# Designs tried in a protein design run: designed miniproteins, single chains, continued (5). Part 47

Each design is a single chain, and the fold is of that chain. pLDDT is the mean over its residues in the fold that is shown.

## One batch from the design tools (miniprotein)

Design m17719
Fold by ESMFold2-Fast:
Structure m17719 (fold): chain A 61 residues (1-61)
Amino acid sequence: LSNDEILESFLKLLEQLRESLKDRLSEEQINEVLTNAVNWEKKHLSEEQQKLLDEALKKFL
């Protein structure tokens, strides 16, 4: 998979996670879970990939 495909897959995973949690957790709790997931993923990404992810998240959210 290309870096772009990995990032797109991760964004879709975050969407699915948010939808699955919205009936059980508050928006604040969901945002905390999603933020933790993003921070964990960033530890495994290059600086360039992290920048692309941040830009995608700002547009996506």
Scores: mean pLDDT 75

Design m17720
Fold by ESMFold2-Fast:
Order: sequence, then structure tokens, then C-alpha cells
Structure m17720 (fold): chain A 136 residues (1-136)
Amino acid sequence: DRQAEVAALQELIEELKKKKAELEQSDDPEAQEMAKNLEVTIMILELVLAALQGASDEELRALAEEAIAKLDDEDAKRLIRLVTELLLRGDINSALLIAFQSGRSLKESAELAEKVLAGASPEEILKLINEFVENS
């Protein structure tokens, strides 16, 4: 049910925004890095939410450009561009997987997105995810 998925995703985004605000209040450098990664995760989930709500290709591109304009990190900008391309082809499941991975590493998430866009097999994608888990 798309309405239930939309409601669940909206709730998740709001909870992640609260978590980001808490992390930004910490003097811990690790917490600050997590807050940066979480900002990108939130941006990806907002793009997924727009796609689930029936946003046009033009609207998705505009939202992606607004997100990129707010980012200084080149891996973050690249990741938003790659996720937008996945959403434009209707690959919502891969975009959600990449949103989850972005909380751990923006660089690894960008690599995963590139492999998916290049037409990597499910076996190749699973191998890459397992390599990321083993390196964590």
C-alpha cells in the first residue's frame, strides 16, 4: 500500500531529523561525522518520498539540484545525482538500500549506486554489500 509506505517514510524522515539535531549538539567528532552522513540520508529519503508521491522527472531533478546546492562534500553531491538517476528509472528499492548505506559511508554508497546504474547483477551487488559489511 503506497499510502502506508508514504506514511512510514515520512515518520522515518522526522525521526532521522531529530537524531541529526541531537548529533549536531555533540562535541564528539564522530557524532558530527554521523550528522553529516545523516543529512545526506535524509535528502535521499526525501527524494524517495517525492517519487512515491508521484513527483514528475522535472520535480525530482529540481529537488536533487536544491539538495546538491546545500552540500560541500563531493561524494555527497555525487551520491544525490546517482540516487536521482535510480529514481528516474523507477528503482526505488535500490535508492532505499543506498539511503541505509549512506549513514555508514557516503563513498561506499556512491560506489554501490554506480554499480547498480551500470547494470551490475544482483550477485555483484550482494558481493559489494558483503564487502562493505566485512570492512565495518
Scores: mean pLDDT 83

Design m17721
Fold by ESMFold2-Fast:
Formats: C-alpha cells, sequence, structure tokens
Structure m17721 (fold): chain A 70 residues (1-70)
C-alpha cells in the first residue's frame, strides 16, 4: 500500500540523516517492492543510484520528491 511505501521511504530518509547508508538501502529496496506508481518507482531507483555513487544529498532530494508523489 502507499502507506507502507511512505513508511519505508521515511525510514530510508531517517537512516540517511543518521549516516546509515546500509539500512537506508534496505528500506529503499522494500519501498521499491511495494511501489506501484511509475513516478515513485523511478524516484526510488534514482535515490538508490545516487547512494551507489556516494551522493547522499542527491539521494535525499529524490526521496523527498518520492514522498511528495505518494
Amino acid sequence: SDDEVRHNLEVALEKLKEGDVTSALSALAEALKLATDPEVIELIKKATEALRNGDVETAIEYLEKALEKL
């Protein structure tokens, strides 16, 4: 559900603010499994790619955009 997607995205955002990239990636992966909106899916993928590249600030921006779309 959108509520479960939102919860996992909020967990990912909180973990990134704590510097816990590993837990944030796990939360993003769970959100991606539950997401059905193509725009939200694309934003989660972009956040994940930013984290793979070490760009935490860009990942947070994509996460906040995904939360706005829910």
Scores: mean pLDDT 87

Design m17722
Fold by ESMFold2-Fast:
Formats: sequence, structure tokens, C-alpha cells
Structure m17722 (fold): chain A 77 residues (1-77)
Amino acid sequence: MEKAEEYAAKGEEAYAAGDYVTAMLHYIKAAVLAAQAGDNEKAIEYLDKAVEAAGKASPELEAIVRRYAEAAKAQLA
């Protein structure tokens, strides 16, 4: 079974390597898995990290990912 922590670790590794798009995608996957496991706090944390990674890649990608992350976070709060 896939674990949120596994994808969060992959996201952190990609972010450290400067691959911000890959980091963003891994953090989004980690957020989805955390939410499915009922860990809403971790899901919100990973969504915030996805927005941060998107912002490092481009302002346009950050704006798009932030909008969807805010909508997702509202469902988890």
C-alpha cells in the first residue's frame, strides 16, 4: 500500500535537488494519501508544501496550485 510519508520524502528529495515540479507533484500525492488515511493535518501540511514548490518553479504555477490547494484545505478543515 502507498504511504503519504513515502511520497512526502520523495517530494523533499526532489525539492532539495531543485526539481520543484516533481516535488510539487509528490507533495500533492502525499496530501491525497494523508487525506484518504484521515490525517487532515498532514494533508494540509503537504498541500502547503506543494504550493511552496510550485512557487519555486513559476508564479503562474503557484497561482494555479494555490487556488486548488485552498479549495482542498477548506474541505479538510
Scores: mean pLDDT 83

Design m17723
Fold by ESMFold2-Fast:
Structure m17723 (fold): chain A 89 residues (1-89)
Amino acid sequence: MDEEIEKAKRLYLIGSALLFVAEATLYLAEQGRLSPDEIREAVRLAEDAVRTFKEAAELFKKAGSPYAKQVEEDLKRAEEVLRRAREAA
């Protein structure tokens, strides 16, 4: 249990960082400040955030942790950022 919760916490932190960079990159792209390569990088970061949050959510659910709900909300946000980034690319 402890190893699963610690792994889930690390994944949640990584996913949160990836999502932050993806959202910031998408914001700059929507302002017309980024190249097509930078927009494609935002897509990759958002895809990585989605995968990372999915793994974190499953580990927290398996552990019966209340953090699972928070991770699921952040996952929905990451999926929306990914959708917007793909439209911008």
Scores: mean pLDDT 84

Design m17724
Fold by ESMFold2-Fast:
Structure m17724 (fold): chain A 63 residues (1-63)
Amino acid sequence: MAAERILELAKELNLDEATMKLVEQIARLVEEGDLEAARELASLIADEELRKRLLEIIDEEMK
């Protein structure tokens, strides 16, 4: 569910290929339950709005 939300967010923001690959990696880490690694990768995203929303989704999954 959270991984699906992350991928839909990426589609809405019309990301470049490199950023999309990072978002896909974050979604995979969330699916695997490695929320700490997912959060670290999300914090490296240059787009402020995408980064903020990814961190919010991951933080919701951590509790």
Scores: mean pLDDT 79

Design m17725
Fold by ESMFold2-Fast:
Structure m17725 (fold): chain A 75 residues (1-75)
Amino acid sequence: MKPETIARLREGLLDPDPAVRRAAALAVAEIGDPSALEPLKEALLRAATEDPDPEVRRAAAQALIAVGGVEALRR
């Protein structure tokens, strides 16, 4: 995955708008590129576990599964 794409997705995951955070997480899931796991892992894990919006948490969990599998969620 391109560094520019990773930077944009990270910005989206940190956006104050939950719709933007959800869209960023879904984009990571749809791309499904394992190279996105390491640079986005912390942001995705935080979104999956700590985000106040349940749809953002769901999308972030789906993204973690798509790029890293169940081990990324805690084994």
Scores: mean pLDDT 77

Design m17726
Fold by ESMFold2-Fast:
Structure m17726 (fold): chain A 58 residues (1-58)
Amino acid sequence: MERRRRALEEGREAVEEIEEMGALGERARRALEVSEELGLVEEGARALRSGVEALRKE
């Protein structure tokens, strides 16, 4: 419950960062939505955070 809410918030922050970098923000947002629908929001958020880390490092 709380962990999923925090994962969603972290995922949304990641989407925002990806959008700010001008990279695939729309797709990242859709990935988060799909993860939420499938009950995999924690996994989706982690994937998005990894994407942000990769983009920020480059």
Scores: mean pLDDT 72

Design m17727
Fold by ESMFold2-Fast:
Structure m17727 (fold): chain A 68 residues (1-68)
Amino acid sequence: AVELLKKALEAAKEGNFDEAISYLQQAAPLVTDPEVRKLLFQAVYALNKGDYEKAIKYLEEAIKRLEA
């Protein structure tokens, strides 16, 4: 799960937003933490709205929570 989220974050930072969404969709069913799941939902929503800076922040927060 963490590895897929890190790939999603890297893709988003490089401007590969479709790839970032793909990695997020692969990671979502592997995440059981409700707070992290909310962050992933917010990241996907932000990417679909074109709020790329918000999406990156939500991805970074999700990774931090999973690594803590």
Scores: mean pLDDT 81

Design m17728
Fold by ESMFold2-Fast:
Structure m17728 (fold): chain A 79 residues (1-79)
Amino acid sequence: SALEHVAKGGKYYKEGKYDEAIEHYRRALELDPSNRGAALGLANVLEKKGKTDLAEKIREVAESENFDPEKLLELVDEV
């Protein structure tokens, strides 16, 4: 489930295993593109990897009043 992948992403993020965290957050968004938690988790990991511009773009989409899942997936493809 998307929620299981979000939980695993968070676990790997806390362990400093950023590539594994990214894989699980990406998988969560493939299963549920509207999962804001997965998008914000992915942005946090990208920031830790120095991909600050991409992280900010993902946060802006995830926190938008007019949330667009297709726009989010386009940004996720850049990861």
Scores: mean pLDDT 84

Design m17729
Fold by ESMFold2-Fast:
Order: sequence, then C-alpha cells, then structure tokens
Structure m17729 (fold): chain A 88 residues (1-88)
Amino acid sequence: MKIEEEVLEAEVSLALGIMAAHLGNREAAIKAAEKAKEAAEKANLPEEVKKEALELVEKAIEILREGGDPREAAELLAEAAELLAKAT
C-alpha cells in the first residue's frame, strides 16, 4: 500500500491535535489541526473524503478558537483521521 507523504503528514498532525486537545492545550491543538488541514488540502484524496475531512478539521479549529470544549474538537479531529485512514 502506497501512503502519500501528504496523507501521512495529515494523519500525524491530526493525532498530535487530538492529544493536545485532550490535554486542554488549545494553542498546540489549533497549530496541529492547521497543519493537518494544509496537508490534507495537498493530498491526493477523493474529493468527497477531502471535503468532509476538511469540514471536520475547520469546525474543530473554530471550536478551539471560540473557547469551546476541547474534547468536542478532539472528537471531530478523530473523525477526520478515521476518514483519511479509510481512504488510504
């Protein structure tokens, strides 16, 4: 199975974002989620998967920036990671 570098970067960044969000580290979680978004946008993924994953990541970033529940953001990032893993 050929894993594209951009897909791997997105997956790793999402995992870091999930951990940071669970620890309540909003700044680290936002930074990781933004890196995941950039990597996913560059990745060669089906348009439907890319769109859904990006929407989940963007919603997680918004929750973190607006002072919402970091655990809710972590859940959205985990859903995005699962979508990317299934598409690879």
Scores: mean pLDDT 82

Design m17730
Fold by ESMFold2-Fast:
Structure m17730 (fold): chain A 74 residues (1-74)
Amino acid sequence: ADPAALAAVREGAERAEKLFPNDPSVYLQIARAFLAAGSPEGYRLAIEYFEKALELDPNNEAAKKLMEEVRARL
């Protein structure tokens, strides 16, 4: 709902990916931050970052469940 919050998450995500490109927990935190923004764009970005986290850690059941909940909202 707040475009400034969405922009701040995106800036933080870009920095975090450069510093920790292979850390699945970083991608999960980014995905949750986009989800918290509560917009359709935030939901789509959350799915992208959950997918990145699952590429690094395919067995993360919490990420799978959250991603399916977000997909149901789109």
Scores: mean pLDDT 80

Design m17731
Fold by ESMFold2-Fast:
Structure m17731 (fold): chain A 68 residues (1-68)
Amino acid sequence: TAEEHHLRGLQLYFEGRYEEAAEEFKKALELDPTYERARANLQQLADVFDEQGRPDKSDEIRAYLASL
């Protein structure tokens, strides 16, 4: 379910596995585009990638969210 992917994304996020966390949040939104918690967490990951000097990843996330 969307919730299961969101919870897995949170687990990966707390493990510092940010790219994998982003993919799980995207899967949650693919199943339920209105899942606001997954959307909010994916937006936070874009900021994390910016802080890490990874604009390639933050731009990818923001483009994905703009497509919803």
Scores: mean pLDDT 85

Design m17732
Fold by ESMFold2-Fast:
Formats: structure tokens, sequence, C-alpha cells
Structure m17732 (fold): chain A 68 residues (1-68)
């Protein structure tokens, strides 16, 4: 659902801001699984593949915006 996707993306952003790349990627993957919106799903997937916390945060913020 959009609400679940927004929640997962927000949790991922918070993890990325703390420098926790693994938790940020997990947030991206969860967003990918639960998002009903194609854009939120796409950005969640990109965040799940991110190599850095900064990259994960970028895609998770885009996923959060798309899940609004």
Amino acid sequence: SHKDAARSAQAGVEAAEKGDVAAARAGGYETFKVADNEEARKYGYLAAQAKTAEEAAKYLRLALDAAS
C-alpha cells in the first residue's frame, strides 16, 4: 500500500542519514515489495541496490515523494 511504502521509505531515509547502508537498502527493498505506485516501486528497488548511504537516501526520498 502507499501508506506502507511511505513508512518503509521514511525508515530507510532515517537509516541512511545515520550512515546505516544495510538498513537503508532494507528500507528500499521493503518499499519495492509493498508499493502500489510504479515510481515508488522503481525508486525502492534502486535504493535497495545503492552502494552508499547518500545514494540510498536519494532514491528513498524519491520513493517517499512518489508514495505520497
Scores: mean pLDDT 85

Design m17733
Fold by ESMFold2-Fast:
Structure m17733 (fold): chain A 90 residues (1-90)
Amino acid sequence: RVDELEAELRSDDPEVQVKAARELAEMTGDPDPEVRLRAVQALARAAIHSDNPEVIEIAEEGLVRASQDPDPEVRIAATLGLIAVSAAKI
């Protein structure tokens, strides 16, 4: 699941990386807040550590969406992720 998608983000194939990032972004809409939280944490790591600009863009968009989540734990994780991504770019 999330762990499998994070393994795909480390693939040597950019197409596999982008597909994994898109699936993680879709998981931020999951009815289970624990699934959304795990997806948000994975997207934050992808945005910080990926060299693929398309993956970074997808991850940042997912984090922005999750910053408006009804669950406060998901919102906090997404906001912290966005702060960490911003810091990593400087």
Scores: mean pLDDT 81

Design m17734
Fold by ESMFold2-Fast:
Structure m17734 (fold): chain A 55 residues (1-55)
Amino acid sequence: MLSPAEKEGWKPGDEVKAGDRIGSVTLGADGTIVSIGRNEVSLQTPAGTVTFYVG
């Protein structure tokens, strides 16, 4: 079964911008999705890896 983020069409390798929405969360940073957990998304940004709770 896909995570909530994957059900919305997000996958590792996708590029995101500040202001994009994943689940109920509006992202505060530009980056590339490196992993999707059941309730979390990790982004690789120029400032490093950041993780957002999206469930």
Scores: mean pLDDT 74

Design m17735
Fold by ESMFold2-Fast:
Structure m17735 (fold): chain A 63 residues (1-63)
Amino acid sequence: MSLEELLEELAKKYGISVREVREALRILLKNENPTVEQVLELLKNEKEKLDELLEFMRKLSQF
């Protein structure tokens, strides 16, 4: 799975843009260019933090 495919899947799942997913991942991983492996590790161990940040971004885009 490529990073782009993973970002598209997350964007669809959370109902936000690929850009918003990418920015959330950069913030949580503290890395401008996160790898697929880093994103998968985040989903495994820090899913709660990712969900909270993505929900915040979704709410901001709807106000």
Scores: mean pLDDT 76

Design m17736
Fold by ESMFold2-Fast:
Order: structure tokens, then sequence, then C-alpha cells
Structure m17736 (fold): chain A 70 residues (1-70)
């Protein structure tokens, strides 16, 4: 679905070091998160991306994908 495609795109952006793209996608994921834990992971990733920490944003995007899939 759209959420899964957005999650894959965000993870790819984080891996590529594109903190701005990762932050934008993580803000979207927060709104579509199925659980509070997933929403928290998305929020943490967005904040990391906002600070320019692409590696940390990527780690949180992977955590969000796991939590959203559970």
Amino acid sequence: GAAARSAAAGAAAGRAGDATAAASLMYEWKQVSPTEAAAEAAARGAEAGKRGDAALAYQHSVEWMRLAAA
C-alpha cells in the first residue's frame, strides 16, 4: 500500500544520506502509524532528519517499518 511504499522510500533516503527527504517522509509516517510505538519511532526519525542526522533518521525508519508491520 501507500504506507509501505512511503516507508521504503524513507529508508532509501536515509541510507543515501538524504536527511531532508527522510525527515519529510517520517512526518508523513507519524500520521499513518498503526500504534503509538510506531508513531514515536516516526517522530524520532523526523527530528533526527530535521537536525541533519541522516544515519539516525535511517535507524528510526527501520524501527518504524518493523513496528508498523507488527
Scores: mean pLDDT 70

Design m17737
Fold by ESMFold2-Fast:
Structure m17737 (fold): chain A 57 residues (1-57)
Amino acid sequence: LEDKIAAIIAKKGEASIREIAEELGVSQGTVSKTLSKLEKEKKVKIDRKKKTASLFT
């Protein structure tokens, strides 16, 4: 799931939690939890005001 989320963000540059959830067919809560884990691992950056994520690269 983590690699699929990262691939979506890489393709779009920045993706909303809603867009990722819709594309993967999972809940927004699942995406948010996975993104928080990836952010702690320095793989993605989360903008909580926009509710979007981008890659750390």
Scores: mean pLDDT 77

Design m17738
Fold by ESMFold2-Fast:
Order: C-alpha cells, then sequence, then structure tokens
Structure m17738 (fold): chain A 94 residues (1-94)
C-alpha cells in the first residue's frame, strides 16, 4: 500500500518534469499538487523517511524550476505549493 503511493508519486513527479520541459506549466503544477497529496498520504501511512525526503526534495526542485520558467498567471499557486512542501519537509525533520 505505502510502496504503491510512493511509486505513484515518483511517476507523477517524472510526468511533471516532462510537462515543464514541454512548456505545459499548468499541467506540471497539477501533477506536482497530486504528487504532494500522495506523499502526505504515504507519510500518514508510515512511509520510510528516506523515501519521503527524496520525494519532497524532488518536488521542491521542480516547483522552484516551474517558478523560474512559468508565466505570472500561476505564480501564486506555485508559491503556495512551495509553502506546503516546506511544511511537510519541516514535519518530517522534526
Amino acid sequence: NVRRLVEEARRLIDEAERAIRAGNYEEALRLLDRALTLVEEAVRQGAPRAEVLELLRRLRQLARKLMKTSDSLIFEAIGQLLRLIGLEFDLELE
């Protein structure tokens, strides 16, 4: 169950990276939001810290890349995603 959530989150993160490279920023944001939701669920179900931190690191990296490459229309939504990633990261490091 937990392993499936982690694997699906990785798949969505890979898809988000491809969407960013293709210039599909709204799709990339949607994929990253879904991936974060799966990571949050995996944490609630006891996913290993090492895998959670790996996924959060990749989410943060791609959200930052999206912030630099996207237009202003989704800037606020990307900022909110980065805040939520940071909060999850802080909870995992406590």
Scores: mean pLDDT 82

Design m17739
Fold by ESMFold2-Fast:
Structure m17739 (fold): chain A 65 residues (1-65)
Amino acid sequence: GEEMREGLRRALELYKEGKIDEAVALLEEIMRKHGLTPSELLEELKRLFGKDEGEALMTAYAENS
């Protein structure tokens, strides 16, 4: 719902600010709280932010987890 989308928007802003570790930690918290798999997280990110930004955030998560 909206709470999840707000969390994902915050993660993207942290990523854009170069706060990669904070963005990744927030994505992990969102996945845990909402029961998302990494593939489901990628689908939600692409839906909200588009392919390029969604894939960039997911790559940061994969490389820093």
Scores: mean pLDDT 85

Design m17740
Fold by ESMFold2-Fast:
Structure m17740 (fold): chain A 79 residues (1-79)
Amino acid sequence: MTFEELAIETVRKVLELTAGLPKELQDRVLDTAARILELVKSGKFEEAEKVLDEARATFPAETQPAIDVLREFLEKVKA
């Protein structure tokens, strides 16, 4: 799987998991996903991990499945 294919699949899963949430929460999770993807594409894995950790600490429980998808993405690209 290419980075582009993995990134598209990750965003699709995040969209699906956040579709039932209030728009404000969906937008916040998607913005976080976009930032993590950009940092990973730039090779800034440590910065991406910090963004993910901040999201896990600050975002509501309903967003955690989508945050977990982003964590799995980060683990796959670091392997």
Scores: mean pLDDT 83

Design m17741
Fold by ESMFold2-Fast:
Structure m17741 (fold): chain A 99 residues (1-99)
Amino acid sequence: AARERLVEALEKLAEVSPNPDIATGARALAEAVRNAKTPEELHDVVRAALDFAESLARTSKNPEVLEQAIEVARAAAEADPSLTDHAERVIKLAKENLK
């Protein structure tokens, strides 16, 4: 399901990141997605995951981190389609930095 894909994308982001603070943040977000009980809680966590991915898309020079930020954004849009415009912005930014 879309929520499980977002959890998997965040866990993979933690695995590929050489920065332990990024890995810890990604794992914390994955746990928060798993623990969201209401649509409002899920919306807040998916937005937080997109903000996290956007920060990485802007600052990272690691291609594996940028590719995984794209996967987090895609999974986030599937989990919460109301955030599709935010997700597409993250994807474009990460792709631009992959050049």
Scores: mean pLDDT 89

Design m17742
Fold by ESMFold2-Fast:
Structure m17742 (fold): chain A 67 residues (1-67)
Amino acid sequence: SKLAEEAEKLFNQGKYEEAAKLYEEAIKEEKNDYQKGRLYYALSLVYEKLGNYKKAEEYKKKSEELF
């Protein structure tokens, strides 16, 4: 997904809030559970960088539910 690729670039630039938004948009469009799980995991890392550990843990658990 172009959204996921752009989110990764923003994450690598330290633009964590913008990265979170694009990962959330990518998740809404993703139909494959395995790929959606990977996006939830990426989003958990973004929220960890933002210091939002509650959201980080919630998205990590969503990732683990999808394999």
Scores: mean pLDDT 87

Design m17743
Fold by ESMFold2-Fast:
Structure m17743 (fold): chain A 60 residues (1-60)
Amino acid sequence: SPLDAEIARVRAEINRLLKEVDEEYKKATSDEEKLAVGEKFRERYDPLIARLRELEAQRA
């Protein structure tokens, strides 16, 4: 279904973001850089998780 396809797309995007943020965090050379990576991650992660919850609620 279109809904299942969208859920799969959002989950794939979240998984890709988790991989990318882990790699960036490992490259960070200072505590300030690590904090900035974490903050940038939350800005991108929180909307995706909210969207995933909305889509999953439509399946219930």
Scores: mean pLDDT 84

Design m17744
Fold by ESMFold2-Fast:
Structure m17744 (fold): chain A 80 residues (1-80)
Amino acid sequence: GRDRLVREIRRLLGEAVRAGASREVLEQLVKALEAAQAGDFEKAAEYLRKAAELAKKEGLDELAERARKLAEEAERLARE
């Protein structure tokens, strides 16, 4: 549910900071966190997808894959 998604986005944001992700990746993850906290799972998914795309362009493949999986979870919650 929402609490799990929020926790996992917070964890991903911490991992992104440690991995040296760009400001652009971090901004998308912060927006995803704020959207998830507000229950806007459709927007959370959108921001997580943008974070995944940017992370992949930066060669942060593990971060990109985790963001993609969280986007899929957010999309599932948006349809419920």
Scores: mean pLDDT 88

Design m17745
Fold by ESMFold2-Fast:
Formats: structure tokens, sequence, C-alpha cells
Structure m17745 (fold): chain A 62 residues (1-62)
């Protein structure tokens, strides 16, 4: 099932495959890529891309 998560800090995309988020933004975790990265959709914009797992503060069911 998709997981709804909250960004615990601001993050700026460093490559075209990444998305930028602000602290408090809601994201849907689509896929856990590895130990450092998740593929997520930003709820406010619909943008899809990679963010570091360290950005995620809390996780719950959608």
Amino acid sequence: SPLLATAGRDYEAKSPEEISVKKGDRVIILEVVDDEWVKARLVSTGEVGLIPKSVIESVGPV
C-alpha cells in the first residue's frame, strides 16, 4: 500500500531525477529504491522523483 510521509526538512533537487521539497510537505512514497533514496510524489504539485530517506520525518498509511 502507498505510504503518506512528511518531509522533516527542506531539500533541493541536485539532478533531474530528484524533486525539491520543503519542511512539512506531504509526499506519497511510491517505491523504496535503496538505503538512501525513495521515489515519491509531492502531494501539492504532483511531481514524482527521488528524495533522500533522511528527508522523511514520519510515515503512515494513505
Scores: mean pLDDT 83

Design m17746
Fold by ESMFold2-Fast:
Structure m17746 (fold): chain A 80 residues (1-80)
Amino acid sequence: KEEIISKIYKLFQKALRSTDPEEQKKLFDEIVKLLSQLLDPETVAEFRKKLEEILNSPLSKEAQRAALAVLFGEILKAIR
């Protein structure tokens, strides 16, 4: 449990620091896969939908990072 949570945290930190959209997408896909081991499929689908909405919205890069950080906080709250 704690090992998976630590891995999710590190992946989120790496995704937020990445400047490559393809790398960010791969990191987020890996995070969703790990979340599937800790959370109900319905909750995982909800977080995935929110992530896709943020990534596809016409937000500035700064606003997108802020929205991703908020979602990351919600995910951490759900798994702890």
Scores: mean pLDDT 76

Design m17747
Fold by ESMFold2-Fast:
Structure m17747 (fold): chain A 55 residues (1-55)
Amino acid sequence: MKERIDELIAEARAVMATATKVVDADGNVSVEMTPEQRARLREIGLELQDLFEEE
């Protein structure tokens, strides 16, 4: 279980690292994610929730 949780967390971090940072004219930073990146994070989140609920 622990190894799978660590792998899922690492995958989530990798997805977040590929997210695009956009800086507007006022210097405000926003993060834009593709639909694929959002879907991947949702899948990881659901898998993590399942693992935490299964003992």
Scores: mean pLDDT 74

Design m17748
Fold by ESMFold2-Fast:
Structure m17748 (fold): chain A 62 residues (1-62)
Amino acid sequence: SMEEEIARLEAEYQRLLDKVKEILDKAKQNGKITPEQEKEIDSLITELERVHRRLRALRAAA
């Protein structure tokens, strides 16, 4: 159902946000973001944008 897909995507979105937060917290502790962390964040942001676009479309259709 649409509701089940929305719930799954919301859970995935939160998981991705939590991962970004973990990387940013680690960078803050080290006083800088490494190139590897930057690439990982870029990949996570791309995935967040994909999930957000799908969520927006589903919520608009609901």
Scores: mean pLDDT 86

Design m17749
Fold by ESMFold2-Fast:
Structure m17749 (fold): chain A 63 residues (1-63)
Amino acid sequence: SMDDNIQRVINIARDMGLTLTPSAARLLVQRVGSNIRDQNRALGQLRTRAVGDTITVGQVQTL
């Protein structure tokens, strides 16, 4: 489900030391889909571009 995917990407982000808001998480899932490898790759890319520990909707929009 969408909610399961949102919770998954929030948990992966936390493991990376990042805070992903529910809105950013929803947009990430909409952009990259439900494939866990694609979700991990996208979060890895966002991590390298992050200027802090919080990932915003605006940053996810650049994927």
Scores: mean pLDDT 84

Design m17750
Fold by ESMFold2-Fast:
Structure m17750 (fold): chain A 67 residues (1-67)
Amino acid sequence: SAEEIAELRAIADGAIKKLSEISQEAAELLEQAAKYLIKGLEDPEKREEYLKKAQELLKKMEELLAK
């Protein structure tokens, strides 16, 4: 629902803000991943494509934070 998407967006924004205090680059990757996840919820026909893009961005974020 639109309310669930709005709540998820708010949670993502909070996480991105906290991560930016540690790593701006990682926060930017998380922001991009969150946008793709939300797009997947709004467009079910392209959900798999958006999930794949989000997963690649999250993997890059994880690799950056592991350093």
Scores: mean pLDDT 82

Design m17751
Fold by ESMFold2-Fast:
Structure m17751 (fold): chain A 74 residues (1-74)
Amino acid sequence: SLIEKISELNKLAVELQRAMEAKDWERVREILRKLIDIRNKLPKDSIVYKTIDMLLDALAERYPELRPLIEELR
């Protein structure tokens, strides 16, 4: 369901923030890869796909050090 997908995305976003604070770059890569994998399984015109893209852009703005990795994985 849509609610289940949003819940999973929120959980991954919280885990990513904690990994960033811990400077656990290996875990950061794993979580980003999971987010992008979820996105790539969805239609590009879907609300969830667009929401993930918006979250990735917001993360790159908040943590500029993540921008190169996010762009590489896109």
Scores: mean pLDDT 79

Design m17752
Fold by ESMFold2-Fast:
Structure m17752 (fold): chain A 64 residues (1-64)
Amino acid sequence: SAHVAAGGAALDAGKPEEAIAHFQKAIEEDPKDAAAWAGLAVAYRRAGEEEKAKEYLKKAAEYS
């Protein structure tokens, strides 16, 4: 999705907070988008939120 692509670009730019916003929009459009949940996990890890990252990785695995 466009939001998943935008989230990835934000991560590449070193902007995890922007990435979180994009991946959240992707999940609002498709709550079973495994790539969006995986993106949230990476973004939260880069923001220093390791426990949230682990929770979102489990969601990504559930929908992959």
Scores: mean pLDDT 86

Design m17753
Fold by ESMFold2-Fast:
Structure m17753 (fold): chain A 88 residues (1-88)
Amino acid sequence: MKKILLDENTLNPENLERMKELAKELGLEVTVASLDQEELQKQWEQLSDEEKELQNLLLLSAAENMNVEQFLRLKELSKEAEKKRKER
C-alpha cells in the first residue's frame, strides 16, 4: 500500500482535510504527524519515489492547481499501488 506523509505544522487545516479525503478515496495509507524537521526528513526519505510523487500530486490537487496530466498520473500511481497489493 502506498503511504502519504502529511505534516500538520506546514499544511493549513483545510488543505490537510482535503488531502486526507483524496488519499482515502485513492486507497492510500495516511500518516498525519507533527514532526520536528529531522524526523520529517527521515520519514520522507523512507518513502518510495512513487509515494513522494503521490504526495506532491495530492498537495497540488488540494490547492486546486492540478493539470489533466498530473491528475492522470495520480490515478495511474494509485491504480498500480492497488494492483500490487491485490497481486499474489
Scores: mean pLDDT 64

Design m17754
Fold by ESMFold2-Fast:
Structure m17754 (fold): chain A 95 residues (1-95)
Amino acid sequence: KKAEYEERIKKDPNDAEAWNNLGNVLFEEGRYKEAKEYYEKAIELDPNYAEAWGNLGSVLAMMFWYEEAKEYAEKALELDPNNPVAIGALALAES
């Protein structure tokens, strides 16, 4: 829910999960550049957030930046090898 994540960020701008989830909303809207910036913010706040790294890989693959997409997907798998978002991001980057 976009409005709920925006409210969470207004109350706590360090809420990495809210930034990642708002990025997901933008990704679903096809707003890949904005989604990328929000996932980058989530990683800046929590560098071990495997899902956010995987989401960065996925958005870069949607933008046809396959080499960068693969790097971020591999980083996500290094942090959490069983994360389904990270596995999916690598598959997209290699398709």
Scores: mean pLDDT 84

Design m17755
Fold by ESMFold2-Fast:
Structure m17755 (fold): chain A 69 residues (1-69)
Amino acid sequence: RLEEAEAALREQVAADPDDAETWADLGSVLFALGRLDEAIEYYRRALALDPTNEYARRNLARVEAAKAA
C-alpha cells in the first residue's frame, strides 16, 4: 500500500540521502496520497541532486499543475 511504500522510501532516504531516485520515488508516493506540497518538495530535492532526472522533472510539472488548478 502507499503508506507502506512511503515508510520504506523514508528509510532508504535516511540510509542514502544523496540518492535522487529515492527522493523522486518518495515524491511520487506523496503525489498518489494527495500530499501535493510534500510531493513538490521531494521532487525538487531529487532535481537538486540530479538535474537530469526526467522522471522527477516531468512529475514535478504534473504536481504543480494539479496544485494550481
Scores: mean pLDDT 82

Design m17756
Fold by ESMFold2-Fast:
Structure m17756 (fold): chain A 67 residues (1-67)
Amino acid sequence: SKEELIKKGEELEKEGKKLFKEGKYLEAAEKYEEAAKLYEEAGEKEKALEAEINAGIALLVAGVESL
């Protein structure tokens, strides 16, 4: 259901946030990207955009840390 997709997305966002806090930026980005995909499937455009932004931030931080 749409509600189950949203719930799974929220769980993935929590995982992404935890990974980001632990400095695991590439893994955090992966979780945020998965959440965004589920939100998009659920028709939750705003939540999907927010998750994509968080994934992008995590990727940028990972890129800087790799320099």
Scores: mean pLDDT 87

